# Designed miniproteins, single chains, part 52

Each design is a single chain, and the fold is of that chain. pLDDT is the mean over its residues in the fold that is shown.

## One batch from the design tools (miniprotein)

Design m1802
Fold by ESMFold2-Fast:
Structure m1802 (fold): chain A 102 residues (1-102)
Amino acid sequence: SAEEELKALFALMANALRIIMYDQKVPEDLIQQIINRLASIGSKVIQEAVANNWSLNDALEKFREEIEKEINKIASTLDPENQKALYEAFQMINKLIDKKLA
């Protein structure tokens, strides 16, 4: 189902973000805070997708839009090194979405 595919993809994205940010020496508490915020957005998108019978593509595009806004907001509060790590993690998330939509 689209819901199961979204859950699996969001878990993959969270794991990729954790690995990238950990490798770039971002503090673990900050990584967890970011993952929790993005997970909250993911859960909301899944709920809206199920309620409104959205396609997988519609749900992923909505998720991309919402996380881009949140990532830009978070990035503005971080030092340059942590900003770089966050944007690199976001690039990986975008690649995972693009691969799923192909």
Scores: mean pLDDT 87

Design m1803
Fold by ESMFold2-Fast:
Structure m1803 (fold): chain A 96 residues (1-96)
Amino acid sequence: MTVKLTLEFKEPLPIEVAEEAAKKAGEEVEKKFPEVKVLEARADPEDGRRVTIVVEAPTLELAEKAARLAAEKVVEEAEKLLGRPVEIARAVLEVL
């Protein structure tokens, strides 16, 4: 089962921060769920407004849990890097 998580921030993040947050979120997901593979973890290269994470898991339930953790870790890491709160405008989960 493959799912795509797209996170849109209320305010664009610096691209380097968005990229690092996506990368760290992907690493944390794979550490917490050994059966999950992160196929993609990236920021929108033009504006830092969006992060896309694609995960593959044996079940849809596990893929959704992994995507939820990824969303939490993106925000947590971005807030840590910026030293301020980060708000999500929209989170979309798509089954691929």
Scores: mean pLDDT 84

Design m1804
Fold by ESMFold2-Fast:
Structure m1804 (fold): chain A 114 residues (1-114)
Amino acid sequence: AEEYAEKGIEYGKKAGELGEKGGREAAEKGGEGAAIGGTEAAKKGGLGGAHAGAGGLSAAGSGYVGKKSGMSPKKVGEEVSNGASGAAVGGGRGGEKAGEGGALAGERAYEGAK
């Protein structure tokens, strides 16, 4: 998820740089497209990543605390499974949003670089 968001931002920045080399009008449009696309990619990818991270941390924390508290192996497994399910849902959403952000960054960069 994070990987796709980072690529979207990187390509957006490159389109802005290419726009600057293409002349004043192209530079203005390229920079605008890159800024908009990069921001959307970061926003959508970041939200997905934060959601996935929260699920993963919850799972790790529950497992650790459960063992420390003498919680039964079954109960620890249930807590970890619940956290892993949250992380999987968050990861899926993160991937989807990062893909959308990358697509927006690429589209805006392409339009701006013309």
Scores: mean pLDDT 47

Design m1805
Fold by ESMFold2-Fast:
Structure m1805 (fold): chain A 90 residues (1-90)
Amino acid sequence: MTQEELVEKALELFKNGGGENLAKAEELFKQLPPEAQRELLVRLLEILAEEAAKKIKTEEEREHVERALEEILEELGLPEEDRERVRAAL
């Protein structure tokens, strides 16, 4: 399995959710080199931001989601380029 195939497989598992799928996704994540791990995290956060955006109904909810997202991005120590990608998805 190629590095690209591992990233796509992990994304599918995270999208499907559930404890078993999340555990398998975590094991695949650990097998990736650091750059691929970062790309997988960024793509996951983009998907989560897009799904959160679809559920936002009020300005207060948007502010809450934006704050939570910024806290996650800061905690993960993502470079500004990757943070901008995730913010654009919201």
Scores: mean pLDDT 77

Design m1806
Fold by ESMFold2-Fast:
Structure m1806 (fold): chain A 63 residues (1-63)
Amino acid sequence: MKEEEDKLFEEANKRAREIIKEADAQPYSSPQEERDATLRAVAEALRIIGDALDEYFKKRKEE
């Protein structure tokens, strides 16, 4: 039971890292573009983690 929940967080963490990695790998024309892209990537990563937390609590309430 905990293993499936652990996998949910592992996949969310992996996706969050990939989004940040993709943003970091992009060539930016200005420091402002880099900041904006980094903030967007961080916001998206937080959203993915938040969604995983919501699914975790949802599964716990269905027991």
Scores: mean pLDDT 75

Design m1807
Fold by ESMFold2-Fast:
Structure m1807 (fold): chain A 79 residues (1-79)
Amino acid sequence: MRIRITLRAPTAAQAQRAGQAVRDHLERLGLLVDIRTSGTTTEAVFDVDNITTAVGVAISIVGLAYELGVEVVRIEDLP
């Protein structure tokens, strides 16, 4: 299954730092499909085999967002 998480930062610089941290995290897990940072918004896409892994990865990204002072605005299941 494919999940998109959208993050919003107070500044473009914070969005870039959050985007890099999320990229590094998802690359380390071997799950990264795509990641884009545009202005204050970062969109990360990852692919997982099951819902339990999806929830665990989403929680870990929410934790990273909290540590970096950025907001999780959306989590979506993609076709």
Scores: mean pLDDT 86

Design m1808
Fold by ESMFold2-Fast:
Structure m1808 (fold): chain A 96 residues (1-96)
Amino acid sequence: MEEFVKEVAKLMGVSEEKAEEIIRRAKDPRNPDAPLTAQEAAVAVGILWTYSKDKKKREEALKKVEEYALSQGLTRSQVAAYVTAGAILKIGEELD
């Protein structure tokens, strides 16, 4: 999961250090030592998606997260919901 999120970060022009920060933000803070879930990975990709306005990079990132999350048992609707939640979280922090 974390390697996948770091790959998407590189696509979106985000450093590995910033990607690791985003992964920590997407995880449940009550279970910091737990492995990253597919849901949390989708949230992290949603945060990363906001870092570039390039349509092609955004479409590639969404395709990658959808293919990965579906392989982990999520539905397309669940992937869209978690990615959207991540994007909203990032936008909300920029307004604070």
Scores: mean pLDDT 76

Design m1809
Fold by ESMFold2-Fast:
Structure m1809 (fold): chain A 89 residues (1-89)
Amino acid sequence: MAGPSEGEGEVVSPDEFVYRFRTAGPVTLTVSNRGSEPVEVTVTIDGKTSTVTVAPGESASFDVPAGATVEVTVRGGLEGVELEISPKP
């Protein structure tokens, strides 16, 4: 049975942010760049790594399965970057 899920965010440097969490159920992870600089987003889901560049005013969404261990690394202009984790129906 899935236990409670917790999300943890940490700023590692002025231009790098790491967020780690584990899912109990399936979720959608959305990274929004509301700043003026592009950011590089690296998402590792159960050891599978994907990298995408999010331009100013754009968003990237990732489908995360239940029971997954997730690490999100954001690099570049962290001004105005927003992370949203939404449960999937």
Scores: mean pLDDT 74

Design m1810
Fold by ESMFold2-Fast:
Structure m1810 (fold): chain A 100 residues (1-100)
Amino acid sequence: SLSVDEIIERLKQAEEEAKWLLERLKKNNYPQEFIDLVEKLLEVIQKAREKVEETNDPELGEKALRVIEQALAVARFAFNYNIPLPKQLEKLIKELEEII
């Protein structure tokens, strides 16, 4: 199992990755719906980090991190393969909101 500090570091890295991806989607004129989903993902990642920092709950953090990593992988795949809207991303964001 991951320590709370390790979870927080990975959540910070996920936040940076989401920010990078968001900038790239905007610069490449991707559909607004995809941009909105990545903005929402970034917001939920930030909330997950704040929740882990406040609660010191590694189980919550590990659960959130697993879904965040899946969401970022889906978004990255869609960006790399020029998929304008990854349908799975919305479902993963909803799963994250239920965890946090």
Scores: mean pLDDT 89

Design m1811
Fold by ESMFold2-Fast:
Structure m1811 (fold): chain A 57 residues (1-57)
Amino acid sequence: MEYKEKALEAIDRGDEESAAKYGVLAAKKDPEYGKEVLRHAAERGLRKAAMEVGNAL
């Protein structure tokens, strides 16, 4: 849960590096968390973060 929350906050700030880092960790904990982070990153245009999280799923 904490990794998902940190990833979503990073996405809201436009911080691709933190979004990718915490998003990948969230995906490794639970694929459903990773899918949610991937969706939000893609919707906000954080393409690199979305690709890294998608690759972790």
Scores: mean pLDDT 82

Design m1812
Fold by ESMFold2-Fast:
Structure m1812 (fold): chain A 61 residues (1-61)
Amino acid sequence: MQEIVTTAMDLVDAGASPEELKERKLALGAPEKVAQKVGDLVANGASPEEVALTAARLIGE
């Protein structure tokens, strides 16, 4: 799970699209809800730190 969160932050910092983030999270085995929320946050201009924190919180569900 930590690897999935770290990858999200790295991808956002690299300028990945919300769709690319969603696909990568699903490929890494993240729940679809987590991948969708990460994509939505990036689309709304969230910082890499906010994306990582939110993904970590959602993974705990």
Scores: mean pLDDT 65

Design m1813
Fold by ESMFold2-Fast:
Structure m1813 (fold): chain A 96 residues (1-96)
Amino acid sequence: DRELIQLQAEFANALIDGDIEKALALAKEIFDKYKDKLSEDEALFLAYEIETLEKLLADESLSPEEKGFEAIKEIAKFSLLSEEEKEAIKKKYGIK
């Protein structure tokens, strides 16, 4: 899907730019439009990205540049999630 690829590219660019508000909006749009077309792992990863970006957006102690670096760092930790943490995210976001 060309629209999905474009949204994913815009999401990546927003993260690089430290525009966490825009990155979060794009991640939520991708999740809303494409959740049922994504694999379980893809939907779980996207939900984890949304969780991470929401927490960073709420953190008033970080500059936009620092939020960008922290987002990339925290997103990279997805592979380190426990099965309990994965199950909690699945339940919160309605992932099967």
Scores: mean pLDDT 82

Design m1814
Fold by ESMFold2-Fast:
Structure m1814 (fold): chain A 84 residues (1-84)
Amino acid sequence: LKEKVLAFLRALAAGDAEAAAEAWVAAAREATKLSPEEVEALLRELAAEHPEVVAAATAAPAAVVARVYELARPAAEALAEARE
């Protein structure tokens, strides 16, 4: 999962919405197998090990973020339904 989340953050930092959406879907599928505690621990480790990547990803233009959500929405909806 850590590698998939890192790939998502790197793609988002690069402004590659399609690559970011693909990496997000892959990461989200694995995240459904983890507890909320495990997900939080993984995100803390990523922020500690790769602060520049996290900072660049969070600074991504709103248009890029919106495009990622658009591309990932069908998979996000399917994962939300499966979680219920």
Scores: mean pLDDT 72

Design m1815
Fold by ESMFold2-Fast:
Structure m1815 (fold): chain A 84 residues (1-84)
Amino acid sequence: TVNNIPSLSSEELIKTLAYAILEENQELVNAILNYLSSSNDEELKLKVANLLSNLSSITDNPLIKNSLERILKFLPPNLKIKAL
């Protein structure tokens, strides 16, 4: 749930995001992205960006594309290149 996001491990957060996207749970997706925007875990942000980038290449899902656009705004330019 959205209330448990800060207590999730990096792997659990990535799995929760993937599940939220599959379930079209926009509220949970937005909560995870908002948490990531304030996080100092650049490696986690990069992993999420890579997941969303890979998913966006195989599907035209607006939730995935919008989520990728949002996460890329949180990444430093040097990490953004690695995510694409």
Scores: mean pLDDT 74

Design m1816
Fold by ESMFold2-Fast:
Formats: sequence, structure tokens, C-alpha cells
Structure m1816 (fold): chain A 61 residues (1-61)
Amino acid sequence: MSEEEFIEKVKKRAEEEGLSPEDIDLVVRTAKLVLKTTNGDYEKVEAVVDRIIADLKARRA
């Protein structure tokens, strides 16, 4: 899977979860950063994204 395809999936997931455009941007930027620092560890990036989305939803609820 390409980095671009993975990031597009992350963006779609954040949109489906009902996050604001600002929060979607935050999730996408964080996913890109984690992907760089982990040398492409998609599983680790997914875990971080899951946590951020959950935290953002809890704060906005």
C-alpha cells in the first residue's frame, strides 16, 4: 500500500466519524508524522489514529 493511499483512508475514516475539518487535518498530519518516525509501520499509525479519533470525539461530545 502506498503512503498516499493509507493517508486517504485515514482522512475518510475521520470524516465518517464526524470530525470537524480542523480535527481531520490534525489526525491526517499526525498520521503522516508517525508514519515517518516509524519508517512505515502502518499498524502503529492505525493505533495512534484510533486513539486520537476517540479522544477528539470524547472532548467534543
Scores: mean pLDDT 79

Design m1817
Fold by ESMFold2-Fast:
Structure m1817 (fold): chain A 67 residues (1-67)
Amino acid sequence: TETVTLTYEDGSTFTVKVVDGRADAPDHAKVGDRLTGKTQDGTEVVGRVVREDGRLVIRLSRVPPPP
């Protein structure tokens, strides 16, 4: 289980636990919202709010560092 700090488009930040590339969405989240953040190892991630199993979750993808 990873912990990441995510930044929402409005500049708000929150720390979430990531399980299998997913985290719980913030209170104001809407499907299609995008977030950015970093993992504990400093890797940049991007998040996208989607609906799964009747709830909103953030799907996280790692952004490769520039060469």
Scores: mean pLDDT 73

Design m1818
Fold by ESMFold2-Fast:
Structure m1818 (fold): chain A 89 residues (1-89)
Amino acid sequence: MEEEIRELAERLTEAVINGDEEGAQRADRQLTELLQQAVEEGDKKGVVAGLEAVKEMVERLGEAGVLSEEDKERAVSELEKWREEVEKE
């Protein structure tokens, strides 16, 4: 599950950067379904992997100029807070 989440986040990132609307929509749907399943099953590792994958996506979108530095910093900060809450048990 963790590897699948990371692969889907990479596909989503590439599709967004390349302007592939159809590919982005498919990857987003699959990633959302997988993350929702991890939450429903109480799979803490899956949720953490999802947050890590989204953080990597945000960083890559910033490097590609799709996301501003301010938006990137805000998103990374929020993701780190969510990760801390998940890790607290």
Scores: mean pLDDT 76

Design m1819
Fold by ESMFold2-Fast:
Structure m1819 (fold): chain A 113 residues (1-113)
Amino acid sequence: MGRRALEEARRALEEARRLAEEARSDVDLGQALVYAGSAILYAARAEEQGDAETQEEARRVQLEAARLAAEIAERAGLDDAAAAIREHALSDPVLAAGYAGDAAAALYEREAA
């Protein structure tokens, strides 16, 4: 169970990296943030459900996903969101993923305006 969540976290993280690298608009950055937030949540789930080896790997993926989400938020000019994501990455991954989701929503609203 934890291993499957870890595999889902790794896939979401890789997709977030690809979307961020290819991003040309606030909508693209918002999509990258959604995948980065999903990677944080899947990694947190893998840490909760996994054995010791899976937990160590999940913590690494969780930190990488949070760093990427914060970098994407900073690239979009959302510095407060980036700081909040980094602060809560390990202590409250649900809250960190929530900040990534809120940042994505703000970018979608910016594009719609």
Scores: mean pLDDT 86

Design m1820
Fold by ESMFold2-Fast:
Structure m1820 (fold): chain A 75 residues (1-75)
Amino acid sequence: SDAETEELKRRAEELIAEAKKAIEDGNLSEAMKLLQELNDIARQLRALGKIEYSNELQKEALELGQEMARLSKEK
């Protein structure tokens, strides 16, 4: 379970970096897919009892979602 937790955390960090890049590039479709994967990882971490990490990832996902919404309103 510790090895699974570390793998999920590493994947989450990679997804956050990729989502930020997709948002910067204006690729909102790709960013949405990455955000969904990030939420899936947060759910898996919660199921493993890693509540704090799951909450941190969900906060990051919300912030990324807000940035996407902001960009969708820009011309």
Scores: mean pLDDT 84

Design m1821
Fold by ESMFold2-Fast:
Structure m1821 (fold): chain A 84 residues (1-84)
Amino acid sequence: MVSEETIERLIKEFEEKYKDTEVAKLALELAKSFNLSERDAKLVAYALVKVYLEGADLKELSKELPERSSTALAHLLPQFEKAL
């Protein structure tokens, strides 16, 4: 169960800290290829970047995301790591 406020906070953090990095651009491209909405794609890109740059735990991040974003994250993480 993820609040709307939490989702907005995560997207804002992604846009302020990461969006202009090459890593974030790649993460967004992969997320969009998974047929996600722009909002869900940004959430997945945030999680991919957090796992890669900060070593955040995938299972822990998945608990903070909506089900669709969490499913996309698990599917895209191996592709993202291989593309880097």
Scores: mean pLDDT 76

Design m1822
Fold by ESMFold2-Fast:
Structure m1822 (fold): chain A 79 residues (1-79)
Amino acid sequence: DEVLKAFAAAAQEIAKANPSISTAEDALAALREAGERLVAEGVIASARVEALSATEARVTLTDNAGEVVEKVLQLLGPS
């Protein structure tokens, strides 16, 4: 899915730019920033990131056609 690929690329870029990601909250903030970036760039219509546990987050991305993609991700560890 191109939306998930774009989100993964944005999240990885944010993670590389922030070597201080050391907590689940920091990782969650990076995922939210990735979603906000894609919305600002017009790649997707909306992004929602929800903490499910200390180690998992649910990402819900809506593309410009109204299709919803949902993925559960393991939160990034310290780099």
Scores: mean pLDDT 75

Design m1823
Fold by ESMFold2-Fast:
Parts: structure tokens; sequence; C-alpha cells
Structure m1823 (fold): chain A 91 residues (1-91)
């Protein structure tokens, strides 16, 4: 699905340390342009990642990591570590 591909691209960028606020906003806009009936959790996950980067609130990272891990079939701890790495790079 297109939503899964967007989630995979975001996670790939996060693992490579290339994920920034602008790339996340672009991904979120693509999710908003897709019919949300496919998987609303990805839109929630990406929104949470954007909020984490803007606010620095770790609670949004927890939410995003759990949702993305479920969607992508990845380990939640690994996804969380990738998201925390992105947050540290921004700081």
Amino acid sequence: SELEKIGEEVYKLAKEGKLDEEKLKEALEKVRDIEIKEDPRLAEALDAVVKALVTGDAAYIDRAAALLAEILGEDPEEVRAAMERVLAHKA
C-alpha cells in the first residue's frame, strides 16, 4: 500500500539519520492526500513524530514508535531508538 511505502521510507530515513522536520511534513502531506480508510494509524504515527520533533516531548516518540512498529512489522524498541536518534540530531 502507499501508506506502508511512506512508513517504510520515513523509517529508512530515520535509520540513516537523514530524517528531518521538512521530510516528515512532506510524508504527512502525502498521507493526508491518500484515502485514510487504508490505515489511519500511519497518519497518527507520522503526526506524533512531527509533534515530537517540534515539541521535544518523548511521549509522542513512544506513540509513533509503537504504531510504526506494528505497521512495518519491526521491533518497537528499534523503531523507538531510531526516532530518539532523529530527535537527538535535531537538538
Scores: mean pLDDT 67

Design m1824
Fold by ESMFold2-Fast:
Structure m1824 (fold): chain A 99 residues (1-99)
Amino acid sequence: KSSRELLLSILKKLSNGSQSDEELLSTFRATMKGMSEALKDELPDFPSEEEIEAALAGKLSKAQVLRLLEQYIKALEKAMGKDSPLVKKLREIVKEETS
């Protein structure tokens, strides 16, 4: 499947299943862009807005999407802590989808 399909599959498993594809991608975009601005000095390897848009457009390789998701997880760990249920769930979903 495409990089966009991989990302969307992960987001669907992370959600409660009630959100549309468009809502999931819109929420992810807004969250990632907010984190990019807020955590620029804390996470210098965090993806740019252009890289986030490329992922959403399906233009990234699987390896590039995995790198982006790892930065997303690191940003969530900074905001919520490593023991957050959301962080733990996201790590398990990524492991399952990327095996």
Scores: mean pLDDT 76

Design m1825
Fold by ESMFold2-Fast:
Formats: sequence, structure tokens, C-alpha cells
Structure m1825 (fold): chain A 99 residues (1-99)
Amino acid sequence: ELEEELRRLARELVELARKGHEAVRNKDEETYEELAKRILELLERIREYARVAPELTFRALEEALREEVERLAAEKGASEEEVAHALSQVPAIAREIIE
């Protein structure tokens, strides 16, 4: 099912981005370069799907990004106002990813 595949790819993108931030924090340049390459390859795949099914691709990215915002909020103890602000940016970020 295309919708399930898109959700899986979107979640993988978010996970790789998170690991990339951790690599930067740990000053692990080699891991960061490896992750950056994987992110670029994944973005190309996602953008190919966006050409055929833009709405489904957008929704999958928006869903994965919202899940990550909620996860980080729980982990870091973010305020309701901070969470609401972050969630308001999700549609714009998803759109930028698919161009």
C-alpha cells in the first residue's frame, strides 16, 4: 500500500535527521556524513512520490513530523505553548521537503 510505504519513508527521514543531530552533538563527523548521504537518497525517493501523489506524500511527512514534535516535547518537558508553536510550523516544513 502506497500510504503505508510513504508513512514508513517519512518516519525513517525523521529518525535519520534526529540521529544526525546527535552525531553533530557528539562531534562524530564520520557518522554525520554517512547519515547525510542516506537522508539525501531518502529525500530523492520521497520527492519522486510527491510528483505522483503530492497530497499523500505531504500528509505522510506532516504526520511523521507531528509525531517527532510530540516525542521531543515529552522527552524535553516542553510547554503547551512551545508544542503548539512547533506544530504550527509542521505544514510549512513538510511542504519545503517536497518542494
Scores: mean pLDDT 84

Design m1826
Fold by ESMFold2-Fast:
Structure m1826 (fold): chain A 65 residues (1-65)
Amino acid sequence: MEELARELAEHFNISVSQAKRMIVEARKMLEEGRSVEDIAKKLAEKFNISQTQAAEIVFRVKEFL
C-alpha cells in the first residue's frame, strides 16, 4: 500500500495521503465488480483529476490486487 501510494504521488504530483485515499476507493470499486472506465470517471470527479490520469491510477491499483 504505502509503496504504491508514494509511486503514484511522485508520478502524478499529488500528496501521499491523497494517493492512499484514491487507492482505497479504487480497490473497493474493483472488488464490487465495477469496470475500470466507471471507476476512472468516479475518481476523476471525486478527486478533480483528468479521466486519463484516473484510468492510469486504476490500472496501477489493479496490478497490485
Scores: mean pLDDT 80

Design m1827
Fold by ESMFold2-Fast:
Structure m1827 (fold): chain A 65 residues (1-65)
Amino acid sequence: GPIDEAEVWRALGLIADAIGNYETAARAYKKAVEAGDTSMYPNLAKAYRKLGKEEEAKKWEEKAK
């Protein structure tokens, strides 16, 4: 099927986020972004905010604009 690396990392991030595993969600979203899925910038920023990493969250939130 036409599933690339970014889609796999996005799916993992969304599942981890849904179950409240923000550490895994942030890591997976970052991997999705690095693989070309820029739509994950706001999800990555929110995951960092949930982890109390406000400066990292602001960095990714700015890229989402």
Scores: mean pLDDT 82

Design m1828
Fold by ESMFold2-Fast:
Formats: sequence, structure tokens, C-alpha cells
Structure m1828 (fold): chain A 75 residues (1-75)
Amino acid sequence: LSPEERVERVEEAMGRLISEGRLSPAAGAPVDVGRLAREAGLSRPQTREALRELARRGALRYVPGRGYHRAADPP
């Protein structure tokens, strides 16, 4: 899978988990790497690479010692 395809799968997985009430859509909500990996059908390292790219784009925020968190949704 390309890096872009991994990002797309993680975004789709987050959307599904939010729809199911298993992930908060709120800004600042923590993102569970293991849960996303299972939902996206990716390994944990592949999921972390996708989350890193999403953080670079401002869609997520990385907090040292606390992991990845949701940024505010675009307008």
C-alpha cells in the first residue's frame, strides 16, 4: 500500500468507529492506534505512519507521552 492509501484507510476506519460510538469525534479526543489498526486492516507500524502523516497535515495532534489526538474538524 502507498502512504496515501494507508492514510485513506485510517481516515475511513476513524469515520466508522465514530459512527459506531467507539471513538469520540471531539477535538482533542485520543486516538487508539491498536483499534484503528484492526479496523483499517493495517499493522500497528503502518497505522502509526499514517497517523504521523495526518498529524503533519494538521488533522491530528501528537502529544509527547500521550499519543495522537483529534484536531478540530475543518469548517
Scores: mean pLDDT 78

Design m1829
Fold by ESMFold2-Fast:
Structure m1829 (fold): chain A 61 residues (1-61)
Amino acid sequence: MSTERQAAVVKAAKGLLDYADAQGVPETVANEAFRRAYAQAPEDASPEELFELAKKVLDEL
């Protein structure tokens, strides 16, 4: 994985954890949502795109 892609993934993951915490969602559920979103996202997805996809997955859980 490139340094840029790794940074993007970390940024999106932190954003999702902050979002989930603000909504009272457990970290375990947020991590599962992010894992599913990451598996579905293309490798060139921006941090913003990955975060939006992860939010959609979280809302469906």
Scores: mean pLDDT 78

Design m1830
Fold by ESMFold2-Fast:
Structure m1830 (fold): chain A 87 residues (1-87)
Amino acid sequence: SSQLVQVNMELGAIATSTATQRYVALKEGNQEEAELYEENFEGIEEIERLLETDPSQVPAKLEELLEKTKDPLIKKSIEKALETVKK
């Protein structure tokens, strides 16, 4: 559906922001912060698989990703994706 395409595009933006923050953490020598962003990538990959295999589980997995995310801009992007998928 057009909604699933929109969620996939929003997930791409979340992945890009996560990659940027991970890169900054690594350049600053903050290994613990970089590892937290690596865990967020695992969550993003799971949501991408669920968009193809079982889209009904996507809202619950986006909520889990939101709870694990500390960066306020990435949180806002996840909240936007949640609003899109619930429509």
Scores: mean pLDDT 84

Design m1831
Fold by ESMFold2-Fast:
Structure m1831 (fold): chain A 97 residues (1-97)
Amino acid sequence: MDKLLEEFKKLLHELGLSLPTGVEAKDLPKLSPEEMKELLKKYQEKLKESWEKSKKRYEEDTEHKEAVKEAKEFYDVAINDIKKFLEMMVELLKKEL
């Protein structure tokens, strides 16, 4: 379980996201299901905003539309994997903590 908490913390750090003030990863199970859902939505929204900014800049500067298509496909897979990972973490934390 500690490894999953560390992976979740690492994921948030890599995405440039932070936990709400006063909340550590280990404290996530103390949040209501509604609060956890809202937190997940905020993280997904920030990731989407970051991607849209990067995509716009890339499309303006590139000669090759293929690279943009590959980046979009990669993004779609990544957001789905992140969503599944966060859902799994919430479920596991509720059982263990």
Scores: mean pLDDT 56

Design m1832
Fold by ESMFold2-Fast:
Structure m1832 (fold): chain A 75 residues (1-75)
Amino acid sequence: GLLEQLLSLLDDGRESIGKRLEEAGKPEEAARFREEMERAKEQVARALAQGDTRAAVALLQEAIDLAGRVNEEIR
């Protein structure tokens, strides 16, 4: 479903972008990015535990958008 696709995309983004930040010599930024992604996953899990699928999807979309912005800034 959509939730599974978004969660997979977030996990892939977390891994690839975190690695790119480390390879670019930005380990502190990589650590902060991973912490932000972990917090987003915790918020999604909490929303799902409450049965709020709509909130979970919105939180996932915000996290994916944030990951995209971080990815664009890597140079």
Scores: mean pLDDT 81

Design m1833
Fold by ESMFold2-Fast:
Structure m1833 (fold): chain A 94 residues (1-94)
Amino acid sequence: MSEEELEKLREQLKEENKKLAVKYITDAASYILDLKRLADENPEVKEEGLKFAEDLSKKIKEAIRLMEEDPEQGLKLAEQVYKEAKAYYDKIKA
């Protein structure tokens, strides 16, 4: 494989990873909004749910920051936040 082909593949991967990270961040943000709504409607989980939503919001901000400085770590954090948000939402809604 030529160096030119490797450089082009790296740029393509970078753009695809950026799109994937944006999707994870957007989906995680949607779950956080849903979590805040469910926490507000359910007094039993309000404190825990709101704290969890706040912690996830901080992680989203960090993932956005990392996407500019270290895209690989930013994508990894975005995926983790998405998975954590979805898992907690599924737990609370059940």
Scores: mean pLDDT 80

Design m1834
Fold by ESMFold2-Fast:
Structure m1834 (fold): chain A 82 residues (1-82)
Amino acid sequence: MSPDETITQLVEKLSSSDEAVRVAAIDELVKLVLADESLEKQVNDAVGAAWEDGKIKLSDVKEFNDRVGVAALKAAVEKVTA
């Protein structure tokens, strides 16, 4: 599956009525951004567009951004300490 297809499918899962599905999708989007930081803009744009279209909750957008920020900080610390 291409990164574009993966991002599209995960963003679609954020519109799920099932909280467990949405949380899993957020976790996978965070992992995708951490594995390839060049995808961060594409993921942020896709999540933002879905929120503007009313397809996803603002709370899920905030959770994604918070998790990416914490994970990026941890990765930066690991780069300095390695």
Scores: mean pLDDT 76

Design m1835
Fold by ESMFold2-Fast:
Structure m1835 (fold): chain A 67 residues (1-67)
Amino acid sequence: MSPLEQGEQLRAQAEEAEAQGDLDTAIRLLQQAATHYSDAGDFEGQREVSARLAEVRRQLEEQRARE
């Protein structure tokens, strides 16, 4: 499996985790995906993952603030 394929797979897993409300797992998987996209030289993938990571982190902060 190439770094690009690994990044794509991790991104898909992060989307599943987010859909389940597991934001901590989604953040971890998105961070791993970003590393693999970086290794592949996929700057578009890196930008997309960074934007999604920022959004998921914002959602997690809102969730924690409600506790």
Scores: mean pLDDT 81

